# Designed miniproteins, single chains, continued (2), part 47

Each design is a single chain, and the fold is of that chain. pLDDT is the mean over its residues in the fold that is shown.

## One batch from the design tools (miniprotein)

Design m5610
Fold by ESMFold2-Fast:
Structure m5610 (fold): chain A 67 residues (1-67)
Amino acid sequence: GAATRRAEELGARLAALIKAALEAQGLAVEVSYEVIDGKRIRITYTVEGETYERTYSVEDVERFLTP
């Protein structure tokens, strides 16, 4: 549905932003995302052999990506 498509797009944008920011610092990084029930976005990233996970609400991600 439209809500799931929006959450997928926000997740992709957030993952791309995190990857670009870390790569701009000269770090090798892998980033992935998962949409949970169309309302939450889980970001998993691996940098310098360590893996980190964060879960955000769709509303928090939308606010973060809005100036």
Scores: mean pLDDT 82

Design m5611
Fold by ESMFold2-Fast:
Structure m5611 (fold): chain A 62 residues (1-62)
Amino acid sequence: SVAEKGKQLAALLERSGIPLDRASLRELARLTGASPAYVGRVVRRYPDPTDAGVELAVRGLL
């Protein structure tokens, strides 16, 4: 489900720390199927990992 995927992505963001370094951005992009630029924009718009994870799950990990 989107909620479950969002929680998984939130946990990854919490472990990586925000702001994300280049390697973490590329890894999240591969996992979600989104571009690294898109992942960076989502993390900047949603500084809370839970909110960022949900946004990435809806748009990238459908």
Scores: mean pLDDT 71

Design m5612
Fold by ESMFold2-Fast:
Structure m5612 (fold): chain A 76 residues (1-76)
Amino acid sequence: MSPEERARLQESLRLAGEAARRTLAALPSDDYDPAREVEAGQLALEELRRLLAASPRPLPAAEALLAEAEAILKEL
């Protein structure tokens, strides 16, 4: 992965994290469904895993973080 591609990926992940935090804070109390949120989270982790696997450079810290998040979702 080129330095420019890596910087773009890092910025995209930062923005996605901010968006996720805002979404969680704004969840409608009358339409909250934990099972639906877990499913969406699992799909997002699968997409992120595919993106990282396509990287020509291994990202062990990010891979470890994804594995930990997957374990948490499986516990739910």
Scores: mean pLDDT 59

Design m5613
Fold by ESMFold2-Fast:
Structure m5613 (fold): chain A 118 residues (1-118)
Amino acid sequence: SDLAAALAAADDLEPALDSLLLSLRKVLDNSDTLSDAEVQAAVELEQSAIQAAAVVDNFRAGKLSPEEAQRLLQQQLASLQRYRQSLAANASTPLAKETVAKTDQAIAALQRLIDALG
């Protein structure tokens, strides 16, 4: 069923978001080594990842319809894509470059969930 496909995609997205959030925490903990643009991009990526995780949790809890979840996740996808591009353009450290790769993994997993919801 479409719901079963969406739940399976959510199971793949959760560890990708967790991995991204861990990497972003390390980036922000070392913000003194980063440009203002890298810090701003990392903060916005963290906010988008947290909001995406909250949408997944609310969808699993039956608090959001598939249509509502898809709409909210599309907003977070757009934000992740925008700030991924900003971070990639300004990435000066190996940790920032690794965070870009983890953002790409989260974007791919999020896109699969959005596709499964509609």
Scores: mean pLDDT 90

Design m5614
Fold by ESMFold2-Fast:
Structure m5614 (fold): chain A 100 residues (1-100)
Amino acid sequence: SKYSKEYEEVKELVIHTAKLLGLSQEKIDLLLEFLDKLHKALGDTPESLNVFKVIASYLLILATTVSLEELKEYFEEILEVALESNGDVLAVIKKAEELL
């Protein structure tokens, strides 16, 4: 990936912040799995990287307030939009905002 370093830096920041916020390892693992899938769906552009960072922040906040089961459902809804829209970054961010 052209942005592999920035992608890894975002993942490391998410892990660090999630631990600081007291998230369970199960929630952290789920968050990382979905962020990996989301990046693959959005593709390798500057716009996709910026939206990825915003979505990561939204999901991290959401993870502090909802159950593991609810978090998984929200992640699946966001990934479905990303896949069905062929990586439309505006569709993805709109869906994430609707879930908050």
Scores: mean pLDDT 82

Design m5615
Fold by ESMFold2-Fast:
Structure m5615 (fold): chain A 113 residues (1-113)
Amino acid sequence: SPELEKMRELVERIKKLVEEALKKINQSTDLDEIKQIVNETFKEIERLVDELIEVAKKSENPQEALRLLREVYEAILEFAGEVVKKYPELSDFINEKLKKITEKLEKTAAELQ
């Protein structure tokens, strides 16, 4: 379906976004630059997640939509975990950004079950 293809496109865009962000973070030694990369990355993640949720709600295949939402959820958690592992001082900052996005994904996943 067009909705599932759009969801797959958005999932791959989010996965690429977090991979590229992690590469930039790994190349930086400046905590302020890392914090800026993290902030900009989470802003873009939120935009893509909001679009993904709207498409998921219109999907004729809730089971496949749920799998794609779970894939995004796991990618975002892995990204956050990797950054916190390297920079524990950013934990509160990252958790604040993460909470809003993960709550949206969990709510949507529950509605599709």
Scores: mean pLDDT 88

Design m5616
Fold by ESMFold2-Fast:
Structure m5616 (fold): chain A 60 residues (1-60)
Amino acid sequence: SIKDLAEELYKKALESKDPFEVEVIESMLIMLRSVAPESEKKFLDEIAEKVRELADRLLS
């Protein structure tokens, strides 16, 4: 499901030390949100916010 894929992408972002990889993961989450059912968009937004926080930490 889209939620399972988003959770797997978040796990990859958590394990990453490469800001480029985390940026690609964020882009994938944005694409998933565009095709996601309305009921799942809040969950995807929460995951995307967490991935953004990880990217910001790696870029500092």
Scores: mean pLDDT 83

Design m5617
Fold by ESMFold2-Fast:
Structure m5617 (fold): chain A 91 residues (1-91)
Amino acid sequence: SHVEELLERVDRELERAEEEVRRLLPLLSPEAQEEVRREFEQLRRALEELKEELRRASPEEQLKVEIFLQFHVLALGGMVVVVESRVRREA
């Protein structure tokens, strides 16, 4: 289904971001590590909440939830780029 395909894409993007963050975190200062962990956890929780909303959404609400999900997936990708940039600055 369309919903299942979208949820599967969100899960793949989350897994990819988790793997990249886990790899990059040890290369940052302790203060930067704590900040990145907090930001990632907040974004992960928002995505999990939106996934549940999508599963329960009526057809009329579904498009709105999908748009919010897409924005949060973009934010997830942006966060990985920011972490990579921080690593380059601290090297």
Scores: mean pLDDT 84

Design m5618
Fold by ESMFold2-Fast:
Structure m5618 (fold): chain A 107 residues (1-107)
Amino acid sequence: SEEKKKALREVLEKIRKVIEEIRKEKDPEEALRLAYQAYLGLEEAIEEAKKNKDLETLKELKELIEELIEVIEEKLPSFSPEQQKEAEKIKEKLEELREEIEEILEE
C-alpha cells in the first residue's frame, strides 16, 4: 500500500512536469505529443487510484486534467487546423476522464 502510494505520487509528479513542459513548448507538434503523453499518464494514474480507492488522489488527478485542458486551450491559437482537430480529440478524452472521476466522487 505505501509502495503503491509512493509510485502513484511519482506518476503525478511526472504528469505535472509534462504539463509545465507543454506551457514552455513553442513547437505545436511537440506540444501535442507532450499533451498526449500527459493524457496517457493520467489514464494510468486514474486506474491505479481507482484500484486503491484513493479518493484524495482522484481529486488531485481531476485538478491536473483541468490544468492540462486549460494549457491545451491556451496553445490552440498557435496550432494549424489539423493540429487543432488533434488537440480537440485529446481534450475530449480528458473531459471523459474528468467525468469518470466526478461520477466516482459522487458515489
Scores: mean pLDDT 87

Design m5619
Fold by ESMFold2-Fast:
Structure m5619 (fold): chain A 86 residues (1-86)
Amino acid sequence: LQENLEHGKKILDLIREIQGRRRLEPEELRKLDLAAWYLALKGDLSVERIEGLSEEELEEYAKKGGELAREFKATYAEEFTKAELE
């Protein structure tokens, strides 16, 4: 999972550099990030997968990624606060 997320971030950064020429809207970048995170959790993240996402798939995966992030943080916030007590 962690290695998949790190690999996904490198792929996403590369895609962002390429698409930086296009002047992507902040909202599109946010959706792309959430969708990549969701795909990484499913073990289904690749450059081809991200590039092949339809507009509908991008929106759906971004929404699911956001929902999972909220549930995860809500459920484990207290545990992380304790673990990060520096």
Scores: mean pLDDT 60

Design m5620
Fold by ESMFold2-Fast:
Structure m5620 (fold): chain A 65 residues (1-65)
Amino acid sequence: AREAIRELLLEELAEREKLQPGTAEERAAALAKIDEIADEAMAAGLGEEDLERLRREREEVLKKL
């Protein structure tokens, strides 16, 4: 579950980096923040199924833009 949360956030980071690549320090800070968010989501009881659903909904909204 935590790994699945990290993977979703890492995909978002990778998409943003395609538009504007950051420095090594910025990537390290982003990765640390992703780990913190994943830990908070796990503490809140969110499962990977909920995250996959949210990701799909977001992608469908973005397609309409």
Scores: mean pLDDT 66

Design m5621
Fold by ESMFold2-Fast:
Structure m5621 (fold): chain A 75 residues (1-75)
Amino acid sequence: ALSPAEQALAELMIDVLENPEMPEEELRARVEEIQRRYGIPEEVGEAFLEHLLRLAATASEEQRARLIAGLRELL
């Protein structure tokens, strides 16, 4: 089973995949909230943010749908 921190990160990834046009400022704020809540190091949070920004910019519609389905199966 996923930890609460892993669940929060997976849910954010689903939100980004469903809303690839989410403003960077909003995404950064959401990553920072999860970091504060679960004690995730800044370095790890920044790497995750960069990953999400790249995912939003590069994933096709079909890739997004498959990733969302896979992530929902983990939750």
Scores: mean pLDDT 84

Design m5622
Fold by ESMFold2-Fast:
Structure m5622 (fold): chain A 63 residues (1-63)
Amino acid sequence: MIEEVNREVADKLIEIGAAFSARLARELGDDELAARLEEAIRAKDVEAMTELMVEVDRRLAAR
């Protein structure tokens, strides 16, 4: 139903955001964080993707 469609859209947006965060982490020289994000994307682990995206944002803000 509509709620399921909205969840699928949200999951897709998180996946897109995680991919951008992984690229950003590599540009920042954090290859370990980028690899963890890439693994979470491959596993379709939405919770891990969200947590790792927050970590990338935190590290970016600290610079």
Scores: mean pLDDT 78

Design m5623
Fold by ESMFold2-Fast:
Structure m5623 (fold): chain A 64 residues (1-64)
Amino acid sequence: APTVITKTFPTLEEAIAAAEAERAAARAQGWSVSDVEVDEKNKTASFLARSPAGELTAHIYRAA
């Protein structure tokens, strides 16, 4: 099963910034990453990362 990582931030803008930073960090580590998807209605920013070993991680960041 894919690993799911959730984080909560004060604002959607901070959640987006954190998602983009983690996406960039994952890419720098050699992971394959999706684009960050923003859901303004639910105030979430999410992306998928796949490790070089093929392990899938879903990052779901939300505003409080």
Scores: mean pLDDT 87

Design m5624
Fold by ESMFold2-Fast:
Structure m5624 (fold): chain A 67 residues (1-67)
Amino acid sequence: LAEKQLNFNQDVLSKEKWEETTEDVMDDIQGKPLKKGVRSVDTGIKALYESLGPNTTLEWLKKLNEK
């Protein structure tokens, strides 16, 4: 598992990636049926939650959701 590295990548390295995939990620978070490719993205969020817990995950999602 990539606990801290995953969090760092999501917050810093992958901001540009998440800007483009934000709509797909948000749909997946809302529990909407999406294409199979987008579900692979959701696995990263689940790993973050399991590794860092809900508080850190919510902080990351707050930044994502605000945009």
Scores: mean pLDDT 50

Design m5625
Fold by ESMFold2-Fast:
Structure m5625 (fold): chain A 106 residues (1-106)
Amino acid sequence: SKKAKEEQKQLLEIRMEAGVYVLAAAVLLTVKQREIAKELNLPLEILATQEGRDELRKILREKDPEFYDIIDRIYDLANQIDNSTDLAEQKKLLAEMKKLLKKLFE
């Protein structure tokens, strides 16, 4: 039906917007990891390896747990959106992601 096609389009648009928010969170995480590497006088090449990024992530969790918890929550919300087909649930989760991203830019 026309209504079912419109709902499917809205679900796709929500998932695409959530993807943009995940990319924004990943950029902010990379900036924070770079700042930690600089503070610890580590070579920037550490950011090029998964092992190096994981170690910086562990240090970030200890130094700035609030920032880390917000990033982790954004990723969890994106996973919930991707696994849901309920339009109302997806809209609620997307709104929470947007609020969390706004907090990271404040």
Scores: mean pLDDT 85

Design m5626
Fold by ESMFold2-Fast:
Structure m5626 (fold): chain A 81 residues (1-81)
Amino acid sequence: SIPSIEEILKSLDLSVKGGNYLGIAGSIDDLLEKLKEAKRYGDAAEVARFVAEKLKDTVISKEKIDEFERKAEELERLAEL
């Protein structure tokens, strides 16, 4: 039910190019949780980093970007365990 990291990032990139910033910000927490439940911590970290980088300086708040960056750091630590 969860696609490959390459397909996830490709889908997110298309959404970014389409300007669907609020849609990404609203749905990404669910995706990160699903990846985390599947123990795909490295993939989850990469997704969180990608979203933080692509959504910064858009209509998405700095607080929400900072949340994604913190989640990425935590997931990166989990991936090293």
Scores: mean pLDDT 85

Design m5627
Fold by ESMFold2-Fast:
Structure m5627 (fold): chain A 72 residues (1-72)
Amino acid sequence: ERVRARAEELERRMRAATPEAPQDEIELAALLVALAREGVDLSPEVQEALLAYDEGRVSAREVAEALRRHVE
């Protein structure tokens, strides 16, 4: 639930923000919103990747790749 709320918050921020949002972050936000809307539960591995992204340990691109690998 909290991850889905975060995905919706990120989408809302990016829609309201100036058009300066990085392309990789836009792609990541779109993937997270799509998964949240379908009610798909994120695996622990994907949740860890999202935490690593929030901590600055990985890029948005790397998290998006992890999501695609998990949710074929």
Scores: mean pLDDT 66

Design m5628
Fold by ESMFold2-Fast:
Structure m5628 (fold): chain A 83 residues (1-83)
Amino acid sequence: SEAEKTLKSLEEVIKEVEEALRAGKPLSLERAVGAALQGVGALAQAKYDKSLTEEQKKELEEKGKKLIELAMEQLKLVDEKES
């Protein structure tokens, strides 16, 4: 149940970051960093949460990695924003 909530939250954040990237609109630095940290948290949960099914562990790992990659692309846009 907690893992299901985490997965849904990850999916929502992934969608938000993907839509921002598609629009060429940089997220705030705080939001971009927050997204990266959320991805790292998902990877940590996949590694250390012994209550997870193999499928939940795999989904957390895959979505966590994807969110980190998307957040890194957003951080590039934030760095390129001059004003």
Scores: mean pLDDT 80

Design m5629
Fold by ESMFold2-Fast:
Structure m5629 (fold): chain A 77 residues (1-77)
Amino acid sequence: SEEEYKKFLELAKKTIDEVVREAVEQGLSVEEIEARINHVLDIIYKEMEKIFSKEQVDKLKKELENYARELLERVRA
């Protein structure tokens, strides 16, 4: 459903935000932060594949990859 899609995307973005915030607070390197993001994304991707259609999964992956990239650029700045 549209509502389920939006909720999942919002929760996934909040999860990524939390991971980045905690890693920055711990003084981790950009490379370590990137590794943590990639680990969390892998888990999120496996969960979304159980719930959503392939078309929805492809869109969600694109949105989350772009979101994570933007967060990493902010950390580098």
Scores: mean pLDDT 86

Design m5630
Fold by ESMFold2-Fast:
Structure m5630 (fold): chain A 113 residues (1-113)
Amino acid sequence: SVVDELVSRGVKREDAEWIVEIARRLGLPDEFVLELFDVFSRIPFEKTALGLLVKYFGRPLVEYLVEKNPALTEEQKQRILELYDKWEKGELSEAEKRALFIALVLASYPLFP
């Protein structure tokens, strides 16, 4: 499964499971999550349009994205904010950074093309 593949790449099982669940609720295939993981291994998040917006608007933008998206549960919103706060402190592994970046893309959907 996509969850098992993400776990094999260093993503915590709990994070992999809720990310795939969000993608499914948005009508996206599970494979979209793996493709984003691979994209962020090649393209720095901060060089994407969303990454630039997050860089310049910070936590308030992340809070807005998670609150506005009805596909996210309260627990998923809290986890995204926790990962964002740890990223700002330099406390995330490479796999945890990619999990956060995928979650931010999903939280912004369908707002970005």
Scores: mean pLDDT 83

Design m5631
Fold by ESMFold2-Fast:
Structure m5631 (fold): chain A 77 residues (1-77)
Amino acid sequence: MQQEREQIAQDAEDRAKELEDRYRDNPQSVQVFRDKGDEALKTVDMDPKITQQSVENHIGGGEMTGQSLRELERARS
């Protein structure tokens, strides 16, 4: 559970920082991504099986890379 939360939080923050650097002229885009990441993080409190699907849905399936989700799954194994 902690591992899952930490991985999601770190990945979301890293992506937000990358977007901040690329979209300096449009901070709203970064804020939207942060909001999605924060909402996804809250779902880890429900159920581990549901969390991964919620993260995918909330971020739009492609925003948070499948690589990060794969690493999370591997760590849980």
Scores: mean pLDDT 52

Design m5632
Fold by ESMFold2-Fast:
Structure m5632 (fold): chain A 62 residues (1-62)
Amino acid sequence: SARERRLARYRRTLALFGRRGADVSYAELARELGVSVRTARRIKAEVLADPAGVAAALEAAA
């Protein structure tokens, strides 16, 4: 589903932040997720806008 794809991208984004820091470049995130830089920019903005909510959603999905 669209929700499952979004959660998978969030999980990978948080994992990358854990390895590289939250200031990771859009290009690096785009490569990690296999998406365009535009899509990576949107995903990074979503995660940084509500990191606790994203973490809670991932916990609930586990």
Scores: mean pLDDT 81

Design m5633
Fold by ESMFold2-Fast:
Structure m5633 (fold): chain A 69 residues (1-69)
Amino acid sequence: DFAAERAAREAELRAKIAAGELVDPYSGKPLTPENAVLLADGTAVSAEDYITHYKPQVSPVSGKPLLEE
């Protein structure tokens, strides 16, 4: 089940982030539970790099992020 595998991978990444074992691949800064974003491909990046590279789009009608669709 891909959803279960994804959830298990996210849990493992969260545990490594909490232990201070992961760094942001773009900036080299330590990832913390407060600033880390888990990507669908199983990588973790800082919130700053997530915004910079993935740029969540906003609906012109409702003002809500289109990522929730």
Scores: mean pLDDT 66

Design m5634
Fold by ESMFold2-Fast:
Structure m5634 (fold): chain A 99 residues (1-99)
Amino acid sequence: SVAELARRLVRGALRHSGVSDRDAEIAGRIAGETARRLVEAGVPDDAALQAAFAAVLGGLHGRPEQAARLAASLAPPELREEVYRLVLAGARRLAEALA
């Protein structure tokens, strides 16, 4: 599934970039959950994966609103609000989990 792919890719990439195993696992789980919710909302698999990555970057850098706005701007117009909402939620959950 796209959710499992997002989880594994985010976890693996962060571990290889020197992020702690614990934080990489948390980020991977949030990426997977964000991707799952995006696909359930009708977002195509590749766009859902990219938006889940935006959520992780937004959470890690303390810029959840900026990440959500960027992800929404790249989404089809009819899905913009839903992508914004789901990416924002994912980024905020990650920021809170890493605090």
Scores: mean pLDDT 89

Design m5635
Fold by ESMFold2-Fast:
Structure m5635 (fold): chain A 67 residues (1-67)
Amino acid sequence: SSVEESRRAGEEMRRTGKLKVVEPNEAAKEAAEKLREIGKKLDEAYKLAQERGIPFSEALEEVLPKE
């Protein structure tokens, strides 16, 4: 039974202390938001490089300094 198998796996994880889910703290949330913003800038730079036919490094320099 899939239900019984899932129950056994859950009990084993709890017993061994592995894969225990905890709520992310504020520092982890802030880190995730910063990574998301960096990802947006990288995507914008990639698009700019393709549109203007310039190297990705030059596009990054144009995008990153903007506030």
Scores: mean pLDDT 67

Design m5636
Fold by ESMFold2-Fast:
Formats: C-alpha cells, sequence, structure tokens
Structure m5636 (fold): chain A 96 residues (1-96)
C-alpha cells in the first residue's frame, strides 16, 4: 500500500513539475539576460544536474528511507527538475 501511495505521489509530483517548469520559463522569458548572466545560468544548470543526480541515487539505492523521507525527496526532486528544465530551455532558446 505504501508502494502504491508512492507511485501516486510520483505522478502528482510529475504534474507539479510540469506546472512549475512552465511558470519558471514564463518568468524567464519576460526579462532580458546579459551574456554574463547567461553564463551564470549555465553554471546553475550544471549545479542543479549534480543535485538531481545525487537525490536520484539516494532514492534508488537508500533502502533505509522512511515513507516521509521519500515523499520529501520526491517533492524536492520535482522542484529541482522544474527549475533546471526551465533554465535549460531558456538558455538553449537564447543561444539559437
Amino acid sequence: KEEEELKKLEKEFDAYRDRLTAGHYEILSKRTFSEEELKRLEADIAELDRQIAYIEDVLKNDKSLSFEEKKNLLRHLATLRAIRDALRRYVEEQRK
């Protein structure tokens, strides 16, 4: 039952991620960034990718995590992925 509840939460967090990604992208698209600011965003993306990979590894391999810890990590992961995806999309668009 906890396994089924986690799967439901993962689907809810995927929907949450999609909404957050769209929101962050809309905010980014309304301002102009300098070349220096774009380089900082690229560095931020690299750092977010490292943090995401770490949390993914913990969720996959740490069998000692409680249900509450897993839920919190899944929420945090969804938030980081949303921000990363929005920043990446914006930077790629600006570099075309």
Scores: mean pLDDT 80

Design m5637
Fold by ESMFold2-Fast:
Structure m5637 (fold): chain A 67 residues (1-67)
Amino acid sequence: STSEYVKRLQEVVKQVQPVLDEAARLKEAGDTDKAAELEKQAGRKMADEINEIAKEFGLGGRFFYIE
């Protein structure tokens, strides 16, 4: 269901949030190279997990339309 899909997405966000928070702190400290690396790692993890969730819920093939 949509509620289950949203819960799975929220779990992914919770998993990557600490990494994004650390990246933000590094940017503020002027360590932009380390911040960029963490942002890339978090972004890749999010993309991969969101794509897998979309596959599980059958959303990847235009087979379900959600308004």
Scores: mean pLDDT 76

Design m5638
Fold by ESMFold2-Fast:
Structure m5638 (fold): chain A 63 residues (1-63)
Amino acid sequence: SAMEREAGRVGAELALKAKDAEELSKAGRQASEINLTELGASEEQAFKGAAQGALEAQERGLG
């Protein structure tokens, strides 16, 4: 849905701004909090997966 895509985009943006493990952890936490009430329970897992993927991409040097 549009909310899921927007949430994923925000999560990825926050992850790209982080530069170390603590900042990445904060980015993931913020992304999750943004979506806990917007995605609905059934889509929360998909969003968490996307946010986690963005954090892992950041660690590999994409931000």
Scores: mean pLDDT 58

Design m5639
Fold by ESMFold2-Fast:
Structure m5639 (fold): chain A 100 residues (1-100)
Amino acid sequence: SLEELKKLFDKALEELLAEYKKKYPEYSEILTEAFKRFREIAHEALENNWSLQEIREKLEEEVERLIKEKKLSEEGKKLLYDMAQTVALAVGILLQEHKK
């Protein structure tokens, strides 16, 4: 079900966030905010059965917004783009498995 997909995604996302916070503790606050926004985008993608390309584009738009709002360093920018790619792949995989 869609509800179970969202639940599975949320668990995976929470675990991913915890691992990123351990590796990049100085970015803990921005990581938390970014993942909250990424979760909203991923849920919309699951609800509307978006393509991987659409998911990537929406997540990249959100990364660009966060970079401007928080005035992130080059390292911070690279980290957020890396996280967005990881999230896009994760939600894309869940969408494919749900169709099988």
Scores: mean pLDDT 82

Design m5640
Fold by ESMFold2-Fast:
Structure m5640 (fold): chain A 70 residues (1-70)
Amino acid sequence: SSGRELVEKKLKEALETIDQLVKDKTPKYIQLAVGLALTTEVVLLAEKLNDKESAERAQEELDRRMKEIA
């Protein structure tokens, strides 16, 4: 729960970045590569903050968005 607001903010920023790449009609392989990198960054941030619940939630939401793009 410590740092949860920071993780939620970073998750929203990651999703917005991915959505912007889709809106800009960026090549799909770049959308997937950036999405994977952002997923890794947000999950690792949550793990460093010892917030397992936020790490699992961030992984699930970003994985769901990536599956929609794939």
Scores: mean pLDDT 85

Design m5641
Fold by ESMFold2-Fast:
Structure m5641 (fold): chain A 89 residues (1-89)
Amino acid sequence: AAPGALDAARDAYASLSPEAQAHLEAALAHMREAGDRLQAGDTAGAIAHLEAAAAHFDAGAAASTDPAVAAALRAASADARAAAEALAG
């Protein structure tokens, strides 16, 4: 990504409440763990981490005062849930 995109992402993160920041960090950690579980063939573990990520994205959205940020986090939650449902078959 271009440096300007990273600066914009950092500034957006810094504008979040500490509660919203904590939820976003937790959601991203769960998303990474879901990927690692999929590579290991642990589909059930991947589903659990995707569902946890979705819950943290929703909590981050609820803690956000910026409607655009809240909408983006809710979209990320929906994407994580859709991925979990696709893996569940």
Scores: mean pLDDT 83

Design m5642
Fold by ESMFold2-Fast:
Structure m5642 (fold): chain A 95 residues (1-95)
Amino acid sequence: MEQEGLERLAAQTGPSLTVEQVLRQFGTQVLTTRMLIEAGLLSEEEKKELEKEIEEAREELLKWGIPEEKLREAEKESEEEARKLFEQHLELAKA
């Protein structure tokens, strides 16, 4: 019955989400944000905002009953997708 956090994540990614898609989105967001921070592409305000969103999303998924080990696995599985998304951000910054 903890649906507020899941509804918020669903609103960010569009209609028709599965748990697997939510986990992929979470893992991709975490890794992409880390890559952007490491590259120095985010302002201090943007860093705080994204870190807060990631922390809130993680807490909501844990409340929903997803164990932390599954969140760690989602990050690992999302590494290639996060890298591709990061490269797209770099390309757009050049344009």
Scores: mean pLDDT 73

Design m5643
Fold by ESMFold2-Fast:
Structure m5643 (fold): chain A 85 residues (1-85)
Amino acid sequence: EKDIEGLKQVIDEAKTLTAEQAIDLFKAYLKYLIEHSKDPEIQKIAEEGLKKVDELRKELPHFTDEEAIQKVIELGNELIEKLKK
């Protein structure tokens, strides 16, 4: 529950940031989950999320700023759904 609340906060903050800043914030939170979560499944989901964030960063030059922020929000929501299971 707390991990889901943290991801929701990151998504909300991303709306006020540049795409690059939003990715950096998201990446920092995922690293936090990997190091501080006691649940191996949460750690695995966060590690997979980090890989997807790195892939998204490489694709940023192909998107508008609005599209890039939307992609970060979509990825965050995908991880929230995985954490609910």
Scores: mean pLDDT 78

Design m5644
Fold by ESMFold2-Fast:
Structure m5644 (fold): chain A 56 residues (1-56)
Amino acid sequence: SKEELEARIAQLDAEIARLRAMVADPSLTPEQQQSYRDGIATLERARAELRAELAA
């Protein structure tokens, strides 16, 4: 349903926000920062797929 898709998108938005806060930590190594950025990219792709489904 639309409501279920919107709820999943909201969960992904919150998760992406948390990871973005983590990757902003200047004490992280470049490798750790890249790992968080890869995670963000994966979640952003999942969110885009859900948004496309919602728009269909």
Scores: mean pLDDT 86

